# Ledger of designs, part 85: designed miniproteins, single chains, continued (4)

Each design is a single chain, and the fold is of that chain. pLDDT is the mean over its residues in the fold that is shown.

## One batch from the design tools (miniprotein)

Design m15131
Fold by ESMFold2-Fast:
Structure m15131 (fold): chain A 98 residues (1-98)
Amino acid sequence: SELVQETQDAATEASGALYDVFTKAGDNEEAFDGVGTTIELARAAEELARRGDLAAVREILQTLRDLTRAAREGYDAAKAAFARAKELLARARERLAA
């Protein structure tokens, strides 16, 4: 799926951008959590796509793109966007458990 591939590409880009911004700030715990969270968002998107929930996949894709942009703006923007991404991952996991 093109949408799934775009989401995987966005997760890879967001992962690198979060790792860079958080490690530069000395926030290694958030850097590793950011990498893990972006990988799990990409996995959730792939599973949601298999279930036909394309709206949820598009929301994950947009959130990953927002993470990359926020990480390039700086640490405070990255922290705020990352908190929203963790909330989205929790909601995606709830959808997958139902």
Scores: mean pLDDT 90

Design m15132
Fold by ESMFold2-Fast:
Structure m15132 (fold): chain A 117 residues (1-117)
Amino acid sequence: MTAADMRAAAEAFRKQAELYRAHAADPSRAIRNNRGERLSAEQLLQIAEIYEKAADALEEAARRGDSEAAQRIVLLTGNGISTAAEGAGTLAGADLKPVGTTKSWKDYVKKIEEIRK
């Protein structure tokens, strides 16, 4: 990733955060997870927070020219969104022994913020 690519990704993530906040405010709009279950307003706001924190971290990675950090941020963002959309844990974690200590979307936000510093 170039610094320009990282900044473009940060802008896209901020737009996604704003979109998910708007959907959380509009109960007529149905967003569904991979199981076909409607996402709650709380889940939509959690996804918005993940995108916002990821955007901040990507801008910091762009400032440092850190392509490796940017790749980690994108992966953690995807995992965090999947966790928030499923409500608890990861899909793989539901029927398996606990994989590491990452059990909630908040753990992914924390990891993203730790990469930013």
Scores: mean pLDDT 69

Design m15133
Fold by ESMFold2-Fast:
Structure m15133 (fold): chain A 109 residues (1-109)
Amino acid sequence: LFEEAREALKNGDVDRAIELINEIQQKALELIKQGKIDEAKQIALQLFDLGVEADKAGVGPVASQAILSVVTILKALGVDEKEALQIFTLFREGKYEEARALLEKLLAK
């Protein structure tokens, strides 16, 4: 799924990239329901990295969808919505390293 999403991003297929990001999000939510928390956390980190790649490539809709999916996964893991949304705020400000560090901190609990 991540390789397919990156290929769609590279080819400018925005709709396909967003579809794949939504599929990845659903997979993470299902893993959380199964108690596979560490696998879901790894997906959140990979989605964040994909969002940074998309933003740097100038593909705003894909970048936004990836980071909103990270926020959704964090909320499903029991992270406070305000704290989870702070990642989106930092990301929108171009503070990728600060956003990534906050994500890692929230995933560590």
Scores: mean pLDDT 87

Design m15134
Fold by ESMFold2-Fast:
Structure m15134 (fold): chain A 71 residues (1-71)
Amino acid sequence: DVAARAGRAAAEGAEKGGSLEAYKAALEAGAGERGAASAAGAASGQLGREGKAGEKAAEAGARAARLGTPP
């Protein structure tokens, strides 16, 4: 599932370098531009609340990617 991979990649990218790295990671995972932007925003926002990459950030990214990118 592209959305699940993009969400996980966005969460890891956000931990390393914030929203820009999250966006690049989601694109490399196969998300389209809209899906990657949505995943990066959601994962970065969740990390801001929790302070580290985790399943919640990855799940938030995946959910946002599904709304912006078809499965």
Scores: mean pLDDT 72

Design m15135
Fold by ESMFold2-Fast:
Structure m15135 (fold): chain A 58 residues (1-58)
Amino acid sequence: SEEERKAVLREIAEKLNAIGDGLDAGIAAAKAVRAAGGSEEEARAAIREGIVAGGGKE
């Protein structure tokens, strides 16, 4: 139904927003890692963790 389609689209939008928020958090964490003298691998791990926490894949 139209209502079911709208519900699915809303769920997709909410999921994409959560992944985006996770990416932003991961980028902020990566900047903090680099500022503290961490490695590029540690910075990349922070970004991946943010994406995964938001519901995405690495």
Scores: mean pLDDT 79

Design m15136
Fold by ESMFold2-Fast:
Structure m15136 (fold): chain A 72 residues (1-72)
Amino acid sequence: ASAEELARKLLEDAGVKEPEEEVVKRIAALLEELARIGKELAAETDEARREELERRGREVAEELQRLIEEAK
């Protein structure tokens, strides 16, 4: 499944049956960024860098949730 397919599923699960293509693409980009952060965090051994990645991950997750709520 692509990030776009996952984004569309998340929007549909949230009650948005016909999400706008632009919103799907924006959420897909955030999902891809979150996946990248997760991979970097799994490989990172420096505690300070891990903390920064965790903070960035929280920011991306918050923006993703906001976009889903706005699409309702």
Scores: mean pLDDT 83

Design m15137
Fold by ESMFold2-Fast:
Structure m15137 (fold): chain A 68 residues (1-68)
Amino acid sequence: LEEEIKKLEERIKENPDDAEALLELGKKLAQQEKYEEALEYYEKAKEIEDTPEIRVGILVVKEQIEAK
């Protein structure tokens, strides 16, 4: 998981407009229960490409943050 996050960070560094990599990084951070960080990456992905998957990710992560 941590190695996967590192690879995604490197991919984003080389291509900051990679919405897929931003979405995947958000998912991995959410798996680690880092919901606030996951939300930041989902929001960045949405700025590049607004898809139903990104919108659902944002909703789920916001719900987890509010539920605490």
Scores: mean pLDDT 78

Design m15138
Fold by ESMFold2-Fast:
Structure m15138 (fold): chain A 63 residues (1-63)
Amino acid sequence: SEALEEAVKKAVDYLTGLGDLITAAHPEATYEVSQVGETIVRLTITVGDEVIVLELDASLLLK
């Protein structure tokens, strides 16, 4: 679905922006954005020994 592809793109853009803000505040942090399956977009943030995972279900943006 074109609407789902747009929703996924928005989720990727949003999580990428969040990762950029976090790494700007904490230069020692790194992040990765990945698509997991058809609808889930995942942000993984690593700070030293800590790993933080945030997931967005882009299908929720369609309603």
Scores: mean pLDDT 83

Design m15139
Fold by ESMFold2-Fast:
Structure m15139 (fold): chain A 58 residues (1-58)
Amino acid sequence: MEEAEKILERILKEGTPEQRAALLQAFRDRYPDAPANPELMTEEQRKAFAELAKELFG
């Protein structure tokens, strides 16, 4: 698994509610039309979400 995807998965499964809220808010600030649910995201949106997780928490 790429480092960014690994960090994202860890935060979503094992992170604090505050970490998940901060990540989601930052993602929505940059991509306001993106869905909040990662399962509904496009591959490009999921990649951006993972890169953001790495940027904030990696």
Scores: mean pLDDT 74

Design m15140
Fold by ESMFold2-Fast:
Structure m15140 (fold): chain A 71 residues (1-71)
Amino acid sequence: DELVQEGLEKIGKAQEEAKSWSPEEAQLYIALTSALQTRDVYLKLGDLKKAQSLQKKAEEIFAKLKALLEK
């Protein structure tokens, strides 16, 4: 939970930088936020395994976005 909150804060800072992002970076960011929103739905439904799977998927998307931002 604390690690998730820290990740969300970092994503919030990334939103501020989104003003300077390319369309490719923006698309990855949309995919990332969609995965996190779907994770929250499964958490409310009590499906912890699916929520964890979506968290991993979000982390993979975040890694791709981070790689593009470093170019």
Scores: mean pLDDT 73

Design m15142
Fold by ESMFold2-Fast:
Structure m15142 (fold): chain A 69 residues (1-69)
Amino acid sequence: ADAATTYGRVGAHEAMKDPSYAEKAARAAAEGADADGVGRERGGLATSQQAKEMGDEVGAKAGEAAAKE
């Protein structure tokens, strides 16, 4: 999913500044991807939604950091 790709790229960038965030992002993405697999639980709503929200939060934080510089 596009959310997973965005999550991974932002996570990699943040890992250079905060490795702990990359670990949390990778784990959440793995759980989201597993639940988001087509043909599994219909939509895996709880886990895939977590991945989407986390991706959005990471994006917001990156934007805020850029605005401060």
Scores: mean pLDDT 52

Design m15143
Fold by ESMFold2-Fast:
Structure m15143 (fold): chain A 66 residues (1-66)
Amino acid sequence: GREKAIKALEELKKKVPEEAHPLIDEAIEAIKKGDLEAARKALEELSKKVPKELAPLLREAVAGLA
């Protein structure tokens, strides 16, 4: 689960502008620390900034946290 979420976020980070990287890094670090509330909040904010074409990677990250 969590490893799949981290991998999806790392792939997303390669495909988005550098301005979105801090929020992706925040989500990855929250997952690594087991802070699922912070991770979900960061993913929710990312969903507002990520292009539709990359939304499947974001959904894969969210699914990995379930």
Scores: mean pLDDT 79

Design m15144
Fold by ESMFold2-Fast:
Structure m15144 (fold): chain A 70 residues (1-70)
Amino acid sequence: MKIPPIQEIPLEEAKKYVPDAKVGEYFIVRSGRPDLPGKRFSSEEEAVEEYRKILSSSWWGGTYRIYRVV
């Protein structure tokens, strides 16, 4: 499968969603709503797999983004 677009987010911005976020971690945010991100992931592969599961099981429309903390 093609890798979904991963967007880099500065640590300070990431902390607004996840106060204990660390550089190099990944998290998923739903666009169009100020939803809290799901689980944090230590690898791109784990984040991509979770993103895929969300898309395959979700009945909700909208855009999901994967963020990488930099």
Scores: mean pLDDT 69

Design m15145
Fold by ESMFold2-Fast:
Structure m15145 (fold): chain A 87 residues (1-87)
Amino acid sequence: SDEERLEELLKEFKRLVKETLELINELEKFDPETAKKFRLEVGILEGMALIAVGVGKLTGDYSFAIEQLEKLLERLKELLEEVKSKL
């Protein structure tokens, strides 16, 4: 179901956020300015995900929330690779 797919995407998103933040914390030890920029980007993606999920739950239209979360997951994966490249 769309609701079940949304829950799976949200679980994966939260997992990637945790992984990305752990790497950013490591980066902060030698490049605090770049770490701060990446942390802000993660925060923005988290905010967008919360809005998308909230809209889906409020309206029952999970298709929009799913599409938005898929795009945010792609951006978060790109960000994770950027953070890895700085380590």
Scores: mean pLDDT 89

Design m15146
Fold by ESMFold2-Fast:
Structure m15146 (fold): chain A 60 residues (1-60)
Amino acid sequence: SEKEKIRLETLKLLLELVRESTEWLLEKYGEKMSPEQRALNQAAIEQLEEEIERLEKELE
């Protein structure tokens, strides 16, 4: 459906933004980030990737 396509495109954009923000944070504050904070950022990226893959599979 159109709504699912819009959701997929939105999630892809969000993933790009989260990846860019995470790279920026690691460059500027990487040494000050706790292992737990880094793990949470990685988990968020992985969750977005999984949701995108699920939606792409449902649309095909």
Scores: mean pLDDT 79

Design m15148
Fold by ESMFold2-Fast:
Structure m15148 (fold): chain A 68 residues (1-68)
Amino acid sequence: SMAELRAEAERLAEELVEAAQRGDSARTKELTKRLRELLSQVLSPEEAERRLREIEDRAVRAHILANE
């Protein structure tokens, strides 16, 4: 269902932020790819890109704060 796909995307977003905090580049790339695929199934192209940018911004901030 769409609700299940959205829940999975939220879960992957949190995992992405955690991977970024650890500096796990390989996992971050894997999760970003999966997130893009999932968001493309549940959102319009414009909204999917906006949502992905928001998640990527959170991941970058988490990485910076953890590695200061």
Scores: mean pLDDT 83

Design m15149
Fold by ESMFold2-Fast:
Structure m15149 (fold): chain A 95 residues (1-95)
Amino acid sequence: DELKKEVKELALKLGLPEELVDKAIKESNESELEELLESLKEIMENLTEEEIEAFKLGVEKAIEDGLDAWKQVWNGLIGAYLAKYYKYSVEQLKS
């Protein structure tokens, strides 16, 4: 319950439509929601206010094409999180 609320609040701050967010939450399992919440928190903490506004505007424009835009945003957020936090681990494994 708290997990779903936090994901919804952060997604709405990024400019995602409420109906799309509610559907995505309903179709996601607990593990996917945990990954999204962590990704949203990390990205929000590392974005400037101007970048958050630009991201929000970009997301609003992308979503006018429907659910595929939500999947693109989801994958983009996860990808950005992984690149930012796993970059050093990958470099350590690279030799």
Scores: mean pLDDT 60

Design m15150
Fold by ESMFold2-Fast:
Structure m15150 (fold): chain A 58 residues (1-58)
Amino acid sequence: MSAEQLAKEVKEIALANDVEEAKKKAAELVESVKDTLTPDQGDYISAEALQALDEKSK
């Protein structure tokens, strides 16, 4: 799975769940793949997750 596809899935998780549940699911997904990601890819996915959660909380 590409970093862009993973970021998209994290956004969908954030939008489909409440903020607290979305944070847990996003963190679990990122943790499950962090060993296969480059630092740049991990940072990108984390930024996308935080952006989606911020938009969800508004």
Scores: mean pLDDT 69

Design m15151
Fold by ESMFold2-Fast:
Structure m15151 (fold): chain A 88 residues (1-88)
Amino acid sequence: SLEEELDKLVEELNPALQADIERGILAAFTLIALAISLKVAEKNGDEELRTLALQKAIEAFRSLKAGDYEKAQEIIRELIRETNEKAK
């Protein structure tokens, strides 16, 4: 499941957060953006937004794991934009 995949990625990144402040900040922003998107999806019964939010969070964490902070930032911005659009 997407939730299981996300949990594994977060667990894998935990040691890296202590060694790399930029990675830590972007990981925190990813989780905040995800939390906001999931709340909007739940409020609206929007399973499409829920799935999109989880997929984008997974992509962002994978980019962070790969050291691609620029791509992670772009994905986070996209998730925020999509959430705002779906929130009307």
Scores: mean pLDDT 82

Design m15152
Fold by ESMFold2-Fast:
Structure m15152 (fold): chain A 77 residues (1-77)
Amino acid sequence: DLDKYFITPKEQYEKIKKSSLYQDVKGKVTDPAQILKEFNAVNESYVKGETTLTQLIEARDKRDALVIQALDEHAKA
């Protein structure tokens, strides 16, 4: 059901901020290119049928957590 992925930006922000994925990328802002490369690699593997939808979603969530972390750092400045 696609409706469960339809959340407001505020709800998504709070969910990601409290997730283990946010904690995993916290302090890795010095290497954002690595997270983007990991997402792109998983996405390419998914298109080739070499990985699962779950792994693609996890990679996307890590990328989103990096974006939220960068926004939090900008808000502190």
Scores: mean pLDDT 61

Design m15153
Fold by ESMFold2-Fast:
Structure m15153 (fold): chain A 86 residues (1-86)
Amino acid sequence: MKLILTLKNMTPEQLIGYTLKAIGLELDGHKVEIKIDGDTLTITIENLTQEEVEEYLNMAREWAQQGAEVEIRVEGDTVTITITFP
């Protein structure tokens, strides 16, 4: 599966934290593309299992409970999650 994770309205601390997490995924053997545009981070991760994608869906649900705006789109084996932090 492929995941496109777009994180918007990030604090500098959140931007650093999620960027380091994405680098960690690349070091663990995933194919990862990272794009930073101001306070927006887009991470594209390929070759994820369904279980790994569900971890990101759970993260998105937890952020929605904390007042974030969350959009989830599924097209074939590609899952797109957009989180706009409060």
Scores: mean pLDDT 84

Design m15154
Fold by ESMFold2-Fast:
Order: structure tokens, then C-alpha cells, then sequence
Structure m15154 (fold): chain A 72 residues (1-72)
């Protein structure tokens, strides 16, 4: 389901964010890659929901970016 994919995406972005804050670039890259794979597959499987998927994914990434900025 789209909601499951977005939840998994959020979890990978959260892990990438935590890794970035900790200075673990290798872990951050791995989790970011997994998040990208999840988003690409969700968009491929649900093209009619592309706008919703994109909006939610951007919101999740924006939250992560704000956390990294606050931790620096």
C-alpha cells in the first residue's frame, strides 16, 4: 500500500537523518539510497497517486533536513 511505502520511506529518512547528525556518512548514504528505492517503486506502482506520494516524501525530507540543520 502507499501508506506502508510512505511509512517505510519515513523510517529510512529518519535513519539517514540520525546518521548525518552522528557524522556517519556511509550509513547516511545507505539509508538515503533505500529511501530513494522505496519512493521510486511507490511512484512506479501508483502513478495516479504521484502528487500525494511526492508531497508526502518532500515533507518527510524537509523535516529531516530541518533536524540536521538544527543539530549543526
Amino acid sequence: SIERALEEFREEVRRATAALIAGDWAAAEEHARRAEEIAREALREHPEEAERIAEEALRIVGEGAAEVAAAL
Scores: mean pLDDT 86

Design m15155
Fold by ESMFold2-Fast:
Structure m15155 (fold): chain A 88 residues (1-88)
Amino acid sequence: GKKLLRLIGLLLRAIGLLFEAEYNGEPEEVIELLELLIEAGRLLLRGEDARALVEEALARARELLARDPENELAREALALAEELLELL
């Protein structure tokens, strides 16, 4: 029960971040990262393996933050990817 509610909460957060990224005119790489996180959450909600997608999202988020440490959406995406990794 609690893991499912946590997954739903993380997926809703990823969707909210995607809308915010589009509103702010964030680069395509940030939008693609958030879409990757949404797909990972969707797979996990279906009981499917999302490890490869979560690991890719972690790598992309870290690369974005290395280039732009002040990108708050990339930081939030990293935190969300780390929370998804804990649920694997």
Scores: mean pLDDT 85

Design m15156
Fold by ESMFold2-Fast:
Structure m15156 (fold): chain A 70 residues (1-70)
Amino acid sequence: SLEEKLAEAEELVAKGEELAKQGKLEEADRLFQEASKILKELVALHPEDERVRKLAERFAKVYRELKKQM
């Protein structure tokens, strides 16, 4: 369901952010890649859902910051 996939993506993004703060960049990247797969599906199926758009925007920002450190 939308709710289950959204919750899973939100958890993966939050865990990835925490790992990145700890300097575990490769582990954070793996979680962000899993979140990206779910978010791509959510954006394709629900492009106008505000929660999906906000999470995708947050993901893009934190993932960009991670990649600058790698």
Scores: mean pLDDT 87

Design m15157
Fold by ESMFold2-Fast:
Structure m15157 (fold): chain A 67 residues (1-67)
Amino acid sequence: MKEDVDKFLEAIKAGNGAEAVRILRELAKKYTPEEIADLFAEKAGLTPEQREALRAALENIGDSVLE
């Protein structure tokens, strides 16, 4: 999981939104949006506002597959 966070951050830095979304969808199959947001907050030192925004984005990505 922590290695996937690194890959996600590299994809974002490279402007590769498609790869970033792919990584988030793969994580969403194994973990909840809250678990992913907590790990990103731990690793990247996110503010509470940034953590909540990430959780909401992860929830939206998961719903796109489950609908």
Scores: mean pLDDT 70

Design m15158
Fold by ESMFold2-Fast:
Structure m15158 (fold): chain A 67 residues (1-67)
Amino acid sequence: MEPLRLTVADVARALGVSPATASRLLREWAARGLAEYDPATRTYVVPPEKQREFLAGLLRARAEAAA
């Protein structure tokens, strides 16, 4: 399976949050080992083995943003 690549703009749009909030969330997930920042492409990369855990975190963040 291909790794999932996400920009700050992709996450902001998906969650309905500001780019600043999306950037903060992505940095937190990277610190937890769920994603890795790729400076060559300026994207966050989620390997296939961590996509389930990453998606669970994203759904939780979306529920919080929708309240």
Scores: mean pLDDT 77

Design m15159
Fold by ESMFold2-Fast:
Structure m15159 (fold): chain A 73 residues (1-73)
Amino acid sequence: SLDQQVQQAQQQVKQNGLDDAEAWRNLGDALYKAGRYKEAALYYGMAAALYRQRGDEEKAKEMEEKAREAREK
């Protein structure tokens, strides 16, 4: 189920640590698919900050756009 995908993504964040931008992105994607848009926007924002910190401005911008789309739902 979509909620099981969210649970799996949450476990990946716990396993990989709070600085794994890809884990936060995957959690945002799973939450968005599950209709949990406010939470998706929050975690896309976390992924964006981490991508920017490591110099990946293109991925940071992509995550910021996904967060904006989620907030408009």
Scores: mean pLDDT 86

Design m15160
Fold by ESMFold2-Fast:
Structure m15160 (fold): chain A 76 residues (1-76)
Amino acid sequence: MAVEKAKEYREKLKSPDPEEQYRAFAELVRLALTGDKEVLEIAIEAFKELSKSPDPVTQKIAEALRKELERWLKEL
């Protein structure tokens, strides 16, 4: 269930609606905090993709979250 929701939020990060994109961001981070390695890996991949955004603010936030999640994965 958590893995399926993480995959859903990953797709929502591709939404042209910034509110939906930010909600997906928050939900994906929240799911990653459950300590599920599969969810964490999905979140890392999603934010890695989002870090290629042409929007510099979105790019910086996505890259920061990706690095933080990668750090958590190494500590698990």
Scores: mean pLDDT 77

Design m15161
Fold by ESMFold2-Fast:
Structure m15161 (fold): chain A 59 residues (1-59)
Amino acid sequence: LTPEEIRKLVSLASAYYILGVGYYVESELYAKKDEEKAEEYRKKGEEYFKEGEKLKEKL
């Protein structure tokens, strides 16, 4: 991997992790108000973390 490719992968993985955190926070906010919506956001957060991990595997 070139330094440019590494930088791009790190930036993309970081973006996916930040999105994952955002959805986990949304899930917690809905946990007591709408359990169905909380579960939906939790799954979205998990999906974004998995995408970040896939990018990390290329490093």
Scores: mean pLDDT 81

Design m15162
Fold by ESMFold2-Fast:
Structure m15162 (fold): chain A 99 residues (1-99)
Amino acid sequence: SELAKRAAEGAAISAEVAAAMARRGPATGAQGAAAGVAAAGASASAMIAEKGGEEQAKAAEEAAEGAERAAKAAAAGVGSEEAAKEAEEGAKEAREAAE
């Protein structure tokens, strides 16, 4: 469905933001907060995608999980290359599902 595809794209964008925040090295409180907002956005998008199709829902959920891990790394005041890559991988799958 169109709504599920748009939700998956939203999850991808949010996960990419969370990944970028996790890559910036020692995170400030503002970077941690921004990553947290991005992770929350990804989760909301995943919930919307659940109503529209299995592929989109699964990909959006994976993007949201990656975004959450990236946000935790950013909030801890340390950068995490691995958490950022996980969020980027989830975002890639969500973008593919959005097509």
Scores: mean pLDDT 73

Design m15163
Fold by ESMFold2-Fast:
Structure m15163 (fold): chain A 66 residues (1-66)
Amino acid sequence: SSSFQQAVDQANQVLGDGLSKAKSKEEAEKAAKEAVKILESNGLKAKYTVSEVDGRLVATLSAEPK
């Protein structure tokens, strides 16, 4: 549905913007949690993982219907 597509697009934008500005794993996790909240508020079940590889912050989001 269009509402789910908009939620996914918004969550990806928030995560991407947050990661580009994050200086620590804690800041990256904050961005990921905000993205998850957007997905969950739109009826999706969401999970995130944040890792640090060679001094670079990497995050993964997964979303599925309830």
Scores: mean pLDDT 81

Design m15164
Fold by ESMFold2-Fast:
Structure m15164 (fold): chain A 73 residues (1-73)
Amino acid sequence: LYRKAVQLYAAGEILYTAARIEKDKEVAKENLEAAIELYEEALRLAEEAGAPQEELEEIRKKIEEARKELEEL
């Protein structure tokens, strides 16, 4: 379970990074939306696995950052 959360988080990081370097606003938006979904699923699985609070907070901060960037597009 926790390993799946880590894999989903890593996938989210890839899409988040892709969105940040993307100049096409529509493509950046799609990548940010996908990254948020992956981070949210990773957070749920990490919580179920009993991950440390520090790790959960890191995922929550990433979700917040991605949402803010999406709102600014």
Scores: mean pLDDT 82

Design m15165
Fold by ESMFold2-Fast:
Structure m15165 (fold): chain A 78 residues (1-78)
Amino acid sequence: EAEKYYEEGLKYLYVDGDAKKAFEYLGKAAEEYLKKGDYEKAAKVLREMARVYREKLGDKETAELLLEQAKKLEELAK
């Protein structure tokens, strides 16, 4: 379920510090939210991933692409 993948991803990110597993589970959460048409929650997951790319990995370009995708999903949620 999307919610369980999201919770597991946040645990790997903020408790275990495992960015690789965090991205794996957050990616699964985003995909499941998209399948359900929950664009708002999918966008939230992408924003969390973008934050990690920017703050932990120093990858501003990937973070910007993820934020752009999140913004498009937020527009679809309206």
Scores: mean pLDDT 81

Design m15166
Fold by ESMFold2-Fast:
Structure m15166 (fold): chain A 80 residues (1-80)
Amino acid sequence: SAESLAIAGALLGIGGEFNGELAIKLKNEQLAKEGVEDGQVGIELGQEALRRGGDPSLANLAIKQGQRGLETGKKALEEV
């Protein structure tokens, strides 16, 4: 469902941000890449939830959290 996509996207975005922060601390390139990938997928799932007419609040949370994961992962790649 659209709601399931939004929830999955939000969780991936949260995980991406966590992996990005951990990558910075550990100087771990693989975790940084995972943060970028999870953040990007989180954004895409949130956007797909919106396209399917899902709850805009949940979908936008997924997009926002995905963006945080992507940004943190990219920052981590610059640090490693």
Scores: mean pLDDT 88

Design m15167
Fold by ESMFold2-Fast:
Structure m15167 (fold): chain A 67 residues (1-67)
Amino acid sequence: GEEELEDAKRGLENAKKLLEEGDYGGAVTAAGHAVKEAEEASETHPEEAKRIKEEALKVRDEALSGL
């Protein structure tokens, strides 16, 4: 629900920060967490959850390419 949406937002912001700092492993982990929380939020907040999930997947893919 709402808590999962907020957790997803926090995870996405953390993942972006870790990616910018060059912590690719940390960014992958944080982005993966954000994806999972966004998926759980999608039943109640589908549009926002979809956006967060798409951004988190992009961050994860960029971090994976940096490993």
Scores: mean pLDDT 83

